Designed miniproteins, single chains, continued (4). Designs and how they scored, part 71

Each design is a single chain, and the fold is of that chain. pLDDT is the mean over its residues in the fold that is shown.

## One batch from the design tools (miniprotein)

Design m14447
Fold by ESMFold2-Fast:
Parts: C-alpha cells; structure tokens; sequence
Structure m14447 (fold): chain A 71 residues (1-71)
C-alpha cells in the first residue's frame, strides 16, 4: 500500500518510482514505530535518499497510514 502511493508520488515528482516506493515503505515503518515525519525524513536523508524521494516516500506513507486507521 505505502509502496503503491510512493510510486505514484515519485512519478509526479519525476523520481524513480521504485526508489520512491522503497522510501515510502521505510517511512511507513518509522511512522508506525511512533516517529514524526521530520524524524522519518532525517532517517531517509541519512540513508542517501534525495529530497524529492523523501517527499514522495513520506506522502505515500502518510496516505497508507490513514487508510490503515480506517480499519
């Protein structure tokens, strides 16, 4: 789910969709652990992801998290 949304936002931002999907999966895991968006962004940056990839990943993760909250 997060991977699908990350891919979509990656395509819109002109980023490699597979890389954006990977970032979204990592970001979702961090958010589920109780990390903030800023903390998740910092972890992705430390792993070498570019700002556009981090943006796509966080947007994908947030949408996936909201869908999961619906039950």
Amino acid sequence: LAEEYGKKYGERLGVDPSTAADAAKIALDLLLQGKSENEAAQVLRQRGYTPDVITAGLLGAKLALEEMKKG
Scores: mean pLDDT 81

Design m14448
Fold by ESMFold2-Fast:
Structure m14448 (fold): chain A 74 residues (1-74)
Amino acid sequence: SKKVKEKVDKIVEEIKKKLKEKTEQGVKEAKKLVDELREIAKKSPPELKLEVEIEVGVLEIAISVMEKVLEKEK
């Protein structure tokens, strides 16, 4: 449980780094990392699954916002 949470935290930090790059490539890589978090959530106990799914939801919103920002870049 603790080890899985540390792994989740590292993936979350990597997603944030990719989004801070403000590039289409960074967004694509962030999406792949979110998919990894979803797989971890599916294999996790209910309490940990809920925590991971909340984090995934927040990160998916952030990705969607960044995609819209980049779409307007000319």
Scores: mean pLDDT 83

Design m14449
Fold by ESMFold2-Fast:
Structure m14449 (fold): chain A 79 residues (1-79)
Amino acid sequence: MSAEEAVERVREAGRREGVPEEAIERITKLVRDVFAAAEAGDSRAALEAAIAAAQEAKNTGSPGVLAVVGEAVDAALRA
């Protein structure tokens, strides 16, 4: 999964499940930050962004957003 694919999947799941656009944009930024940090080899930044993304996803109450964020983080950290 690419960062762009992950971002699009978060937007689609969030919009379908009624998540506010402000929350969707925060989560998509954090997902991008995970991929960027992982690609740069910055394990600390990648983990910090991953924790923040998971927490924001949990706060939405959206199972679809939470699932997509989990898949995206797993894909990024295996890079």
Scores: mean pLDDT 85

Design m14450
Fold by ESMFold2-Fast:
Structure m14450 (fold): chain A 104 residues (1-104)
Amino acid sequence: MTILFLDPALAEVADELAKRGHKVYLVVPLSQLPSVKTKYAKVIPYPGEIILLIGKGIDLVVGSRETKLAYAEYLKKYNVPFLEVDPSRPVEEIVAEIEAWLAE
């Protein structure tokens, strides 16, 4: 599956799913790039490309409630499912929730 993460706080979740064989993109603002390290997930520093990625075969977008609201117009336009998660939860719990969603 191809998964797009909109929250830098989910970097560890994104990296774990990429390690498990998913194609994972993580949006990280340029100002936050030095503090975000991923080994497997691909970091996108330019938000303008998000619209193109959502339109070109993202299976699932993952983020907080705030990011869901910020990108609502694009999610509706491209009919891409969004999974709202709380970034403060343990990484393994969020990973399990995402994998359960992908199995449906």
Scores: mean pLDDT 78

Design m14451
Fold by ESMFold2-Fast:
Formats: structure tokens, sequence, C-alpha cells
Structure m14451 (fold): chain A 113 residues (1-113)
């Protein structure tokens, strides 16, 4: 009962986070000729992704194993940013966000009759 309401509130919060990630991605793409601007926007995207992943495990809609796997991908994204591999960083972020969205939808569907 309370869990379903909490998951619906999390879905809204998650979608707000995704909107911000999309906004920063567009800003990075608009400033592709400025590596510092791309890096700043990627860092903001990663910060949001970390909050999404941490809350996902706290709220129980991902497993500890999924959490550990997603944290490894976040560290890979951070390393890609440090190495100037921005395309790889964007791909890793997109994959993490997609995995979280699928997990949230599965959890919501499991709680629904």
Amino acid sequence: EERIKRLEELRKWFLDGVEKIISYKKEAEANKDDPEKVRENLQKMIDIVEELVDRAVEEGFITKKQYENLKKRIEEAKKAVEEGNYDEAFKLIDDIVGQLWIALQIELNLEKE
C-alpha cells in the first residue's frame, strides 16, 4: 500500500532527474567544441545518476547485485570523462538510466494487481 505510493512518487522524481540529465546532455552537445563545458555537463549528469542509483537501492526497486553493477558502470563513466572519452561516458550514462527505468517499471508492475 505505502510502497506503491512511494514507488509512484519515486517514478515522478526519477522522471524529473531524467529531464535534467537530458537538459545537461543537450547543453554538452551544443558546446561540443568546448571540452570543459562538455566535462562540466557530464559531471552534472553523473551526479544525478549516482543519486538515482543510490535511491533505487534504498527504496528496494533494484537488488544489491544490480546496485554493485550500476556503481561499477558509474565509475567507468567517471573514468571515461577523466580520459576525455565523452562519447563513452554518454553511452554509459544512457545505459544506467535505461536499466534503472526498466527496474522501476518492473517493480511497479509487480506491485499492481
Scores: mean pLDDT 83

Design m14452
Fold by ESMFold2-Fast:
Structure m14452 (fold): chain A 81 residues (1-81)
Amino acid sequence: MELYEKGLEYKKKGDYILALKYYQEVIDKSKDPKLKAEAYYLIGEIYDEIGRTEQAKYYYQKVIDEFPETEYAKKAKEKLK
């Protein structure tokens, strides 16, 4: 939980390197599939923001494939259109 909040804090500050680090730790350590799906989705948004379109698509596809029942899978599908 704290890792997720730190990721959001750094994303809001524009520190994408630290935001990516904390979102990756959410993915690695969380047992909550909704938090993992959100972290993958937010990593995709960061890569879109910095113009790394292929990396963004990779993370959006990962949400769709691994967490299809989450709201973030629906949001990720919209990003891939």
Scores: mean pLDDT 84

Design m14453
Fold by ESMFold2-Fast:
Structure m14453 (fold): chain A 92 residues (1-92)
Amino acid sequence: SMEELEKVFEEAVELAREVAEAVGKPLEGEILIGLAHIYYAIGQLTGDYKFALEGLRKIVEKVREMAREAGNEELVKRADKLIEKIDELLKK
């Protein structure tokens, strides 16, 4: 649903912000957040939500790498759960 789609993008943006703050990479965080907004806009403008979700998945994978490098297990687990949610939406 559109509400489920909006929620995974919102969760990805918030996770990227929290991870960027935790690792001290605010510029990389803002770039990843900007990319998430761009992918959401592409989905809205084109109806290609599969492309938008595939892009979001790559962003969340990068956020997961940043969290892992910081040694923050909680943030890594949050990224993994979000990837699972994105993968379920991609099956539809």
Scores: mean pLDDT 88

Design m14454
Fold by ESMFold2-Fast:
Structure m14454 (fold): chain A 143 residues (1-143)
Amino acid sequence: MTKEEAQRILQRIVDSNDGLAQQLNSQAQQLNQQAQLARELGQRARALGDESTAASFDALAQRYNDMAQQLNDTAQQLNAASQAGRDALGGTVEEVRRAALDGARTGSQGVDTLQQSFVQLDDGDRGLRENLQRLADFLSSLS
C-alpha cells in the first residue's frame, strides 16, 4: 500500500462517516417527532380517563427518545472519527492506516446503530397503531 493509496482510502472513510453521521442525525429528528406525537396522544388518552393507553403512549415516547439519543451519540462518534481521519491525512503511512482502520470500525458501528433504529421505528409504528386501536375501543365503550 502506497501513502497515496492509504490517503485515498482514509478520505473515502471520512466522507462515508460524515454522510452516515448526517443520516443518523436526520433519523434522530424523525424519532423525536414520533416521541412528541406519542406524548400528545398519551395526554389525550389521560384526559379521557384511559390511563392504561396513556401509559402505553408515554412508554413509546420514551423508547423513541432513547433511540434518538443513541443515534445522536453515534453521529458524534462518527464526526470525531472523521476529524481524527482528517488530522491523520498529513501524517505517516502508519498513522493514515491506523486512522483508516479506526474510522472503518466506527463507520461499521454507525451502520449497525442505524439498522437497529429502523427495526425500533417499525416496532414503534406497530405499537402506535395498537395504542390508537385501544383508544378507539375505549371511546366506543363510553357510548
Scores: mean pLDDT 90

Design m14455
Fold by ESMFold2-Fast:
Structure m14455 (fold): chain A 97 residues (1-97)
Amino acid sequence: MREELLAAVREVAATPGGRRRVGDFDISSLPTGLIVVDVHPSVARTVEDLEAVARFFEPVVKETGLPMLVTSPVGLAFVAYNPETGEVDIGIFPRID
């Protein structure tokens, strides 16, 4: 995983409501501790692209333990580390228009 993404996630997590842009990702934090990643439409054009983005963030979620909501024009993905299993859980919620 890119060190830049890991640094950005840690920075916004330390500052509730903070925001950082890394390439095609706008990364922000909610006061609840949830990290939100807004993905540029050019990167997530299909549900398969959204799944690929969610998998791309698995190592960051595993390293930080911080849950992420990935937002895109094609749907949402939830990425969370489960400390009981030691695994990253991914939920994909496609937009049904």
Scores: mean pLDDT 80

Design m14456
Fold by ESMFold2-Fast:
Structure m14456 (fold): chain A 56 residues (1-56)
Amino acid sequence: SVIANLKLSDDDIGEAMAAITVSVLLTSGVSKEEIREAIEKYATPEVKEKLLKALE
């Protein structure tokens, strides 16, 4: 359906934004371990999976 196609595109955009966010934090000197702990502690369920996936 059209809704399914739009949902898939939004998910891809979310993953790209998560990857950019992780890259910025790494460039700022934050370690992967600190980013992972911050994601687990502070991220909402909606973004947690995308952020953890981007960290790999």
Scores: mean pLDDT 71

Design m14457
Fold by ESMFold2-Fast:
Structure m14457 (fold): chain A 93 residues (1-93)
Amino acid sequence: MEEEREKERERTLKLVAASLRFIGDMIDIELKYINGEITKEEANKLIDESVARFEKEVKELLKDDPELQKRVIESVRKTAENIKKYVEEKLKK
């Protein structure tokens, strides 16, 4: 029972760490776009790469919980789409 709790805690902490890295990547991409350091096309590519990396980590960490895996991936994809929409609509050139 204790070993199972430690594994669940480790999985949770790894998922939180991966989520924080993903959020940091999204913020960094948005800031670079706002500052004119990257194009819309480059921003979208970086968003897609960050989503793919996070989805891979989630699939490995949540392999025993496909329902939670699906929910986390869907939430991340929705967040990425909202940021892409912001890049397209708010900063049209």
Scores: mean pLDDT 76

Design m14458
Fold by ESMFold2-Fast:
Structure m14458 (fold): chain A 77 residues (1-77)
Amino acid sequence: KLAEEVYEIAKKYVEGELTEEEMEEYERELLALPIEYVPEILLGIALYAQDLGVGPDQATIEAAYKKLLEKLKAYLE
């Protein structure tokens, strides 16, 4: 699940468990993903931000994710 993987990467980076080189490699991998994965990447980041107390509540994040998927599907079709 991409959102869970992005969440774990963000957590490890903020907690200092990733080197700069490892973070750069993850950034390259994420940027190389097709545009349809962008909502899942943003969801993972937003869920981690919520756990830090700086993001919106989970229901708002999930609603935004669903809207982004619907817009992306309409754009690609």
Scores: mean pLDDT 72

Design m14459
Fold by ESMFold2-Fast:
Structure m14459 (fold): chain A 81 residues (1-81)
Amino acid sequence: MNLEDVVKIEMRVELRAADLTQKRIARLLMEEMGLELVEEKSPHTLLFRGVVEGSREMLEQALAALKAFSEELRIEVLREE
């Protein structure tokens, strides 16, 4: 039955951290979501890319947590299926 929409989203996430501790925590959260580091633009700005699969509600909660742990978070959805 219907329930949570299960989504498979390919995305790029650019995250700016205020300090090294925030950067470290953000990286761990990204890795848990299945996103990999593709570029370190600056000492405090990281670019991640990957495919995240799960319930829509779970994904929204994870993104909210990432936003709380970053000074700036930009998410670009490349493909959703």
Scores: mean pLDDT 75

Design m14460
Fold by ESMFold2-Fast:
Structure m14460 (fold): chain A 81 residues (1-81)
Amino acid sequence: MRREREEREREEREFERRIEGLVDDVLRELDAAHRRGPDVLREFLRRLDAVIEAARRTGPRGERFAEALERARREWLERLR
């Protein structure tokens, strides 16, 4: 019983680390798309929105992942203003 709890906590920490890494990657890709031009940025944002919607439908972990991506997208757009 204790090992299963410790394994779940380890898996949760790994999941959080993966989310953080992927958010950083998405922010870098947003910067790159912005530098390439408004059409490229708009296309990337549409694809990102599709990924967020798909993740939201996969279950509780997908919902948390979608929330992290949506937050990163919102914060990045706020910086442009």
Scores: mean pLDDT 79

Design m14461
Fold by ESMFold2-Fast:
Structure m14461 (fold): chain A 90 residues (1-90)
Amino acid sequence: SEIEEQIKKLEEKIAELEEKLKETENEDEKKALELQIKTGKLQIELAKKVLEAEKSGDKELFEEVEKEARELEEKLKPDVEEARELHEKL
């Protein structure tokens, strides 16, 4: 499954970011890493819900997950933008 592969890649990336966060002394880099970890974990949770909806074949569940995905994207936009700005300063 493409979604299962995406989840695995995201989990591996989050693990790498968490290790980098432990070794980082720069405050702006720490903030950028924390935001990336936070957004990544939320994206993993959403991807798992999408995978469950696809496996169930439940159209109503899929529509609910799709709505939740749109709401999450809107909520994460400020955090994603802040992480980008912090990265550009480094």
Scores: mean pLDDT 78

Design m14462
Fold by ESMFold2-Fast:
Structure m14462 (fold): chain A 55 residues (1-55)
Amino acid sequence: SPQEQAQLQQQIATLDHTIELLRETSKTADPEVQAQLDALIKELEAIREQLRAQL
């Protein structure tokens, strides 16, 4: 439905913003923290792709 599609788009937009913030944080982090953040970003990107597939 259009309402469900709009909700999915909003969730995707929120994930996009979160991923961007984490990428920025990763740029100034030490290597160990950077590896942890990169792993988290990868998981969030996978979730984002699953949500996009529902569009």
Scores: mean pLDDT 87

Design m14463
Fold by ESMFold2-Fast:
Structure m14463 (fold): chain A 85 residues (1-85)
Amino acid sequence: SELVVAKGTVTKVEGEFVTVELKGAEAEVGDYVFLSKTGADGKLVQVAGGVVVKAEGGLAVIKTSEEGAKKLKVGEEVTVGFVKA
């Protein structure tokens, strides 16, 4: 297992699915991911965790929880931690 950290922008939120456009990294189907945002204190806060269910053209579709997905908005920058399959 390898941990890779990348930046991404949320492009879609739909139920328990979050689509992220990745910068400088490729996602693979089956990768476990942690989505983090910068909190009020400037620290990264993990807001959602899930698995990559689709990866195409620099976009990753992540299946998370509905609760995790609700913490994310289209246009937000996120830090994406990948645990490779």
Scores: mean pLDDT 81

Design m14464
Fold by ESMFold2-Fast:
Structure m14464 (fold): chain A 95 residues (1-95)
Amino acid sequence: LYEEALALLDRAQALVDTATTREQLRKAIDLAMEAVRLALKLKDKAKAIEVLERAIEVLERAVRKAEEFGDEELKLEAEIALGLARIALGVVKLI
């Protein structure tokens, strides 16, 4: 789970950084959100926080990239994903 989540984030980060198409950026958002989902299954709180913080960084970059593309729908998708990741981090910190 943890190593799988980190691998998804490495792929998501590379895709955000190199994205020239909407499809590439959507895939990056999907990979980051899959990492968020895996983080919520982690019993190690410190590892869950690490994965969620990295996912948030990737999603913040995805929001910026969607804005650069002028894609309002994709920007909204990225902002929703970012909001969900931030909520997940808040919940994990309470446990």
Scores: mean pLDDT 86

Design m14465
Fold by ESMFold2-Fast:
Structure m14465 (fold): chain A 68 residues (1-68)
Amino acid sequence: MPSRAQLEAELQELTIEAVRLINERGLSPAQADELAALLQEGYDALRAGDLEGALATLERLRERIKAL
């Protein structure tokens, strides 16, 4: 299992990537909202100490970004 610090670093990197995609590719409001919701779920899980939930959300976020 990754450490909390590692998961925080990965969420930060995915946040930067999501912002770049929104700015460069002009995502629909629905796509932007979905990415924002997944990012929020990841940070909420980390705040709660749910590392498994944070990892699962990170994986879902990566899959959504790949599908764009």
Scores: mean pLDDT 81

Design m14466
Fold by ESMFold2-Fast:
Structure m14466 (fold): chain A 93 residues (1-93)
Amino acid sequence: MQAERDAVLERMRAAAENGVEPREALELALEAGDLLLEEARRHGKVPEETLRRLRGQLAFLRALLEGRDLEALLAEMGPVEREAFLEARAYFE
C-alpha cells in the first residue's frame, strides 16, 4: 500500500506540473480513489454511506475507461451507489 500510494502521489504531482492526457488522468483518478477507499476502510471512522458514494463514483469512472454499458451497471447497484454514479455522470455532461 505505501509503495502504491507513493507511486500514485508522484504521478499526480507530475501530471499537475507537466499536464496529462485525458485517459491517463482518468486512470490516475481511479488509482487515487481506490487508495482513498482502502484508507477509509482501514480507519473505520468513515460513515458507510460515504464509502458507498465513493464506490458509485469509482464505478462510473471505471465504466468510462472500459467502455462498459452504464445502464447494466446501474441495474446492479444499491440506491446510494446509483445516486453517486449518476451525480458523477452529470458532472461529466
Scores: mean pLDDT 73

Design m14467
Fold by ESMFold2-Fast:
Structure m14467 (fold): chain A 79 residues (1-79)
Amino acid sequence: GMEERIKNLKLRDEYLKKALELIEKLKGDPRAEQLKDDAVGAAEGSGISMLNGQQIGKDHKELVELIVETYRYGVLARR
């Protein structure tokens, strides 16, 4: 229903905001711009190919989880 869509959009935007805040802390990392593109693409329900192809260490686990949740709610919001 419409209420479910609004709820999923809000959760998508909250997870995206948190992901982008963590990416800003990675200023100077050569992957930062691509991770930002992946986070935005995840919000649109697009693939998160960088997360599958790159070795992201323990230090980026929280960022990976935030991008995955952004993707999940982005996909749910498109229903």
Scores: mean pLDDT 72

Design m14468
Fold by ESMFold2-Fast:
Structure m14468 (fold): chain A 80 residues (1-80)
Amino acid sequence: MKEVQIATLEKLKERFEELLKEGKISEEDYKKLIELIDEAIKEVEENPDIDFVEVMSKYNEKAKKLFENNPELLKLFLTG
């Protein structure tokens, strides 16, 4: 299960890297998103008994604050 959770987060990193290359996301927003995903990966790796739903909920709230002025990026983070 842990490996699947980390793979899911790594896929989000790949998706945001593609968006950056396509010019659909700013470099600043990209860096912030990658930092959030890296934090989530670290929490899953360091705490194997952690609830992935709680991890995702926590980082979703952080991402929501970052994209308060850009709802399209928030949508991509939650549903992409």
Scores: mean pLDDT 72

Design m14469
Fold by ESMFold2-Fast:
Structure m14469 (fold): chain A 87 residues (1-87)
Amino acid sequence: SREELEREIKELIEKALSGKFTANEEEIAKIPEEKRRAIEEALRLLGYPEKVIKAILDYAGRTGKEDEVREYLEEEARRFLEGLRGE
């Protein structure tokens, strides 16, 4: 579910930030270039460091959920920008 996807992404962000996760480049290579770039752009806009970006890409490639991950992160980026304009 989307709620489960959100939970898993948040757990991965925490693990990556704490240094307890190392991304697998082979899993990242499974993602089509266009989708990979969209995910990277959304995460960079949200201010996440490269370690987090690679962790989320690993997750997307490993699970085959690139579209779900992209959609979720693009929505998070949109909400982040809305918050900045409202404050």
Scores: mean pLDDT 83

Design m14470
Fold by ESMFold2-Fast:
Structure m14470 (fold): chain A 74 residues (1-74)
Amino acid sequence: SVFADVEADAEAILDGLIAQAQAQNNQDAVDKLQQARDLVKQSIKLFAQNEMAKAVALFRQAVKLIDEAKALMA
């Protein structure tokens, strides 16, 4: 399904960023990216259930955490 494909793509991208943060020994970035990954998975499940407003809210929280993690890895 489209949602399964999007989840797999998002997980692959986030796992790559987590590996990069781990290589930098940046635990704060790892923690934020792991939290973002969990929020993305929850968001995709809510999209599949047509709970659009909740899905968008969790996805926005995930994006904020990814941006914060990237700033810590810069």
Scores: mean pLDDT 86

Design m14471
Fold by ESMFold2-Fast:
Structure m14471 (fold): chain A 79 residues (1-79)
Amino acid sequence: KAKESEEQAEYFKKKSKEYEEQGNTKLAQEYQKLSDLNLQLSKAIKEGNEDKVKQLREQLTKKIGELLLTIGDELDKQL
């Protein structure tokens, strides 16, 4: 639903700012991209554009996978 995507966008925006304040520019940028995709998804849902909703959900799934790899790489370097 559009509200859930808006809430996810706010959450990822907050995380982006937190990582930016910590000097972790890479994670800040990844979270910002997730926020932007969730805002686009919310708009597509409100417009009733089912094809775009499907495409944006696929992009979000891919981007979340990329974020998890980035987090894994950061953790491996700290160990």
Scores: mean pLDDT 78

Design m14472
Fold by ESMFold2-Fast:
Structure m14472 (fold): chain A 65 residues (1-65)
Amino acid sequence: SLEEAVEKARELIRFGKEKGRTLDSARAAAQLLLQAGISQAEVRELLEKEGISRSEARDILRELA
């Protein structure tokens, strides 16, 4: 479900922060959310809420496009 995808994505980003792999985990989370059918705008907002900068979130989404 979309809710499960969002929960997994948040866990991935939080785990990545703990391991010093924030950007790697953010990319994996963004890809998972996009594959689940969540819009680029919603993915960007979720990344920003989890502490990824607007610029970093934009660059991640461009790499996955």
Scores: mean pLDDT 84

Design m14473
Fold by ESMFold2-Fast:
Structure m14473 (fold): chain A 83 residues (1-83)
Amino acid sequence: MRKELEELYQKALEHLNLGQAALDAGDLERAREHYQKAIEYLEKAIELAKEGIRKGVDVEKMREWIRGAEALIEQLREELAAL
């Protein structure tokens, strides 16, 4: 679980960084693609964290992590709407 969660989160961060680099280069289409991928990985990580909560694993830490990830998804969706 923790390794799978970390891998999904790392993929989300990689796509976030690639999306920002694309924006800086003026490539709005690539920025959109990468931000969408970042959101997809964050959503997958949230579902995995919710599974951990259902199994009683690190419940409070998982809840905090989910709140942070949901806030980041909302910010990324606002960025996408501005593109």
Scores: mean pLDDT 83

Design m14474
Fold by ESMFold2-Fast:
Structure m14474 (fold): chain A 86 residues (1-86)
Amino acid sequence: DEEALRRALEERRRRVARLTAALLRAIGLYLEVQLAKRRGAPEEEIERLKKEALEAIEEALALARADPEVSQSVLDELEELRREIE
């Protein structure tokens, strides 16, 4: 069934794109926290960035956990980023 195959491919593309965007956001915000700490940013700024990074990491983890095609290494890396921020 061509229609069923087309829908399955579109759903997979949407899942991959959504997860990829969430992963890039989580990594980007993690790096922002590390850079803020390195430059000696005010504690209030660092805590705000940490909160944003943790929220982004949790969103990426939720998306990754919901997708059975996602490798354990992706989950492990996200959990490591969360530990490094906390």
Scores: mean pLDDT 85

Design m14475
Fold by ESMFold2-Fast:
Structure m14475 (fold): chain A 93 residues (1-93)
Amino acid sequence: SPSKREIEAEVLASMAIMQLHLAIEAAKKGNLKEAVESARRAAELARRAAELGLPGAEEAAEYAEKAAKAAEEGNAKEAIEYLEKAIELLGKG
C-alpha cells in the first residue's frame, strides 16, 4: 500500500496535471495571461510533489516554468510543447 507521503505526492501531481491542461487550453485560445498563471501554479504543485520524492516532478516543474516564460513572450506554440512535456513527466500519478 502507498505511504501517506506517496499519496500526498500523487494528489499534488494530479493537481499539477489539471493546471497544465488548463494552461494548454488557455494558450490554444490565445489567453496567454491565463496560460502563464496556470503554468506557474502547475510548477509550484510539481515542486511540492518533488519535495515528497516523486520522480520526474522537479523536471516537470522546470518545463512548466519554461512554458510560463514562452507564454509571457507571446509564444503559444512553444508554451504548449513545454506544457505537454511536463504532463508526460508527471504521468497520471
Scores: mean pLDDT 90

Design m14476
Fold by ESMFold2-Fast:
Structure m14476 (fold): chain A 99 residues (1-99)
Amino acid sequence: DKLVAAIRAHLDAARAAIQAQLTDPSLTPQQRAHLQAALGHIDRALAALDAGDYVTAEEHVSLALQHALAAKASDAVIKPLVEALTNLGILQLKEAILG
């Protein structure tokens, strides 16, 4: 499914951007903790996506976005998470109508 591939690509992009931001020595301990929590939720979202559990995937992407926002993460992190969340919503709507 094109939407599943797009969600995976956005989550991979967000993960890479968070890992890059974690190299910043000026991050507060609280920002670092939130970025690490966001990474954990991205990994759980990817696992749920692989299992076809789109509800659980959306929950973890939402939590990753909340942590990224709390960390004041860059647009390189926020934008892919928002895109993944949007595409998960579309995917769930498609499954509800067609499946």
Scores: mean pLDDT 90

Design m14477
Fold by ESMFold2-Fast:
Structure m14477 (fold): chain A 80 residues (1-80)
Amino acid sequence: MKITVTLPNGEKIELEVEESESLGDFVERLLKKIKDPLSRLKLEEALKKIDPSVTVEDLIKALGSNEISLEDLLLYALSL
């Protein structure tokens, strides 16, 4: 499946994902696509709090969409 992440600057990053992919692995792949230093720092901090049992499918179900903002992703990761 495809997930679209919208950054605060309006940039959109699209990634192909397996529903069973860990949220941590997804976030690491997303970090390689992000050039904005502040967004990278926030996401790296959130990555340290992500439970390794959480999947990309869990994220999509929680947010109700495969088109998400970076802010929604960060809030979800920090709420775990």
Scores: mean pLDDT 80

Design m14478
Fold by ESMFold2-Fast:
Structure m14478 (fold): chain A 92 residues (1-92)
Amino acid sequence: MLELEVVDDGNPEALQAAVEEAMAAVAAGVPVRLTITLRDPEATAEEMLAGARRAAEMVAQGARAAGGEVVAAEAEALSETTGRLVVEIRPA
């Protein structure tokens, strides 16, 4: 399993690049665990969970496009300004 970690601190380009790397691995037949840490000092805990859910949807869309599937997704608010999403993706 390839383990990838990315921090999204307000720049969606970093998250998009990590998702693209994960999808390339899945397309090559490699299962991936992607950990996304979301940081926003202006966010609330509710906004952090909403951000994690949006990130999960983006990863799920990418996985389907790469011919894989999301087999596990776990979102957690670590604080008012920090959320974490762990997604496991399996090639089809």
Scores: mean pLDDT 77

Design m14479
Fold by ESMFold2-Fast:
Structure m14479 (fold): chain A 87 residues (1-87)
Amino acid sequence: AEELQKEALEKVVEVMRARAAEIEAGLAAASPEQLAEAAELDERAMELLKKAIELAKKGAPKEEVEKLAEEAARLAAELADLLAAAG
């Protein structure tokens, strides 16, 4: 049961970890407008990840949890792309 929660979290963490240097550089270089867009993407990704973890805790089908985790990871990648473009 806990394995599915871990897998959901790891999908997002893998994206962020792989792009950590680009994210850090982008945060230092980004305009206030780019930071606002990044914050919106972060909030959306975190809400989807939270939803995926809660569904996993409730014993939802793996496919439903994976779909939300993949969407959260996609938003994390978009955040990283936005910040990479700023640096």
Scores: mean pLDDT 82

Design m14480
Fold by ESMFold2-Fast:
Structure m14480 (fold): chain A 99 residues (1-99)
Amino acid sequence: MHMAPETERALAEALREIGRLMREERITFREALVRWLREQGLSDELIDRLLAVKTDAEIEELIAEIRERFPDLPEAWLEVIRYFAELIRNGETFAAAPD
């Protein structure tokens, strides 16, 4: 894994909050990710685009648009959003913990 320490901390914080949403609201990882992205101020349009990414080019275009629309968002958070987009593109998901 080639992540800057700032990005690793931001990812840990995002995963902690997503995990909290999953536990407290009893929702899936995908639903928790959507709620977390909305809390960061992303529009439903941008969230839908993130969930539908299929190529590296689509991920880069999405990140560029988020950066332009949200200039106050730290670079580390853009890298976290990229990470989640890459997971979705690859078909990799965090399975809900079995109860």
Scores: mean pLDDT 75

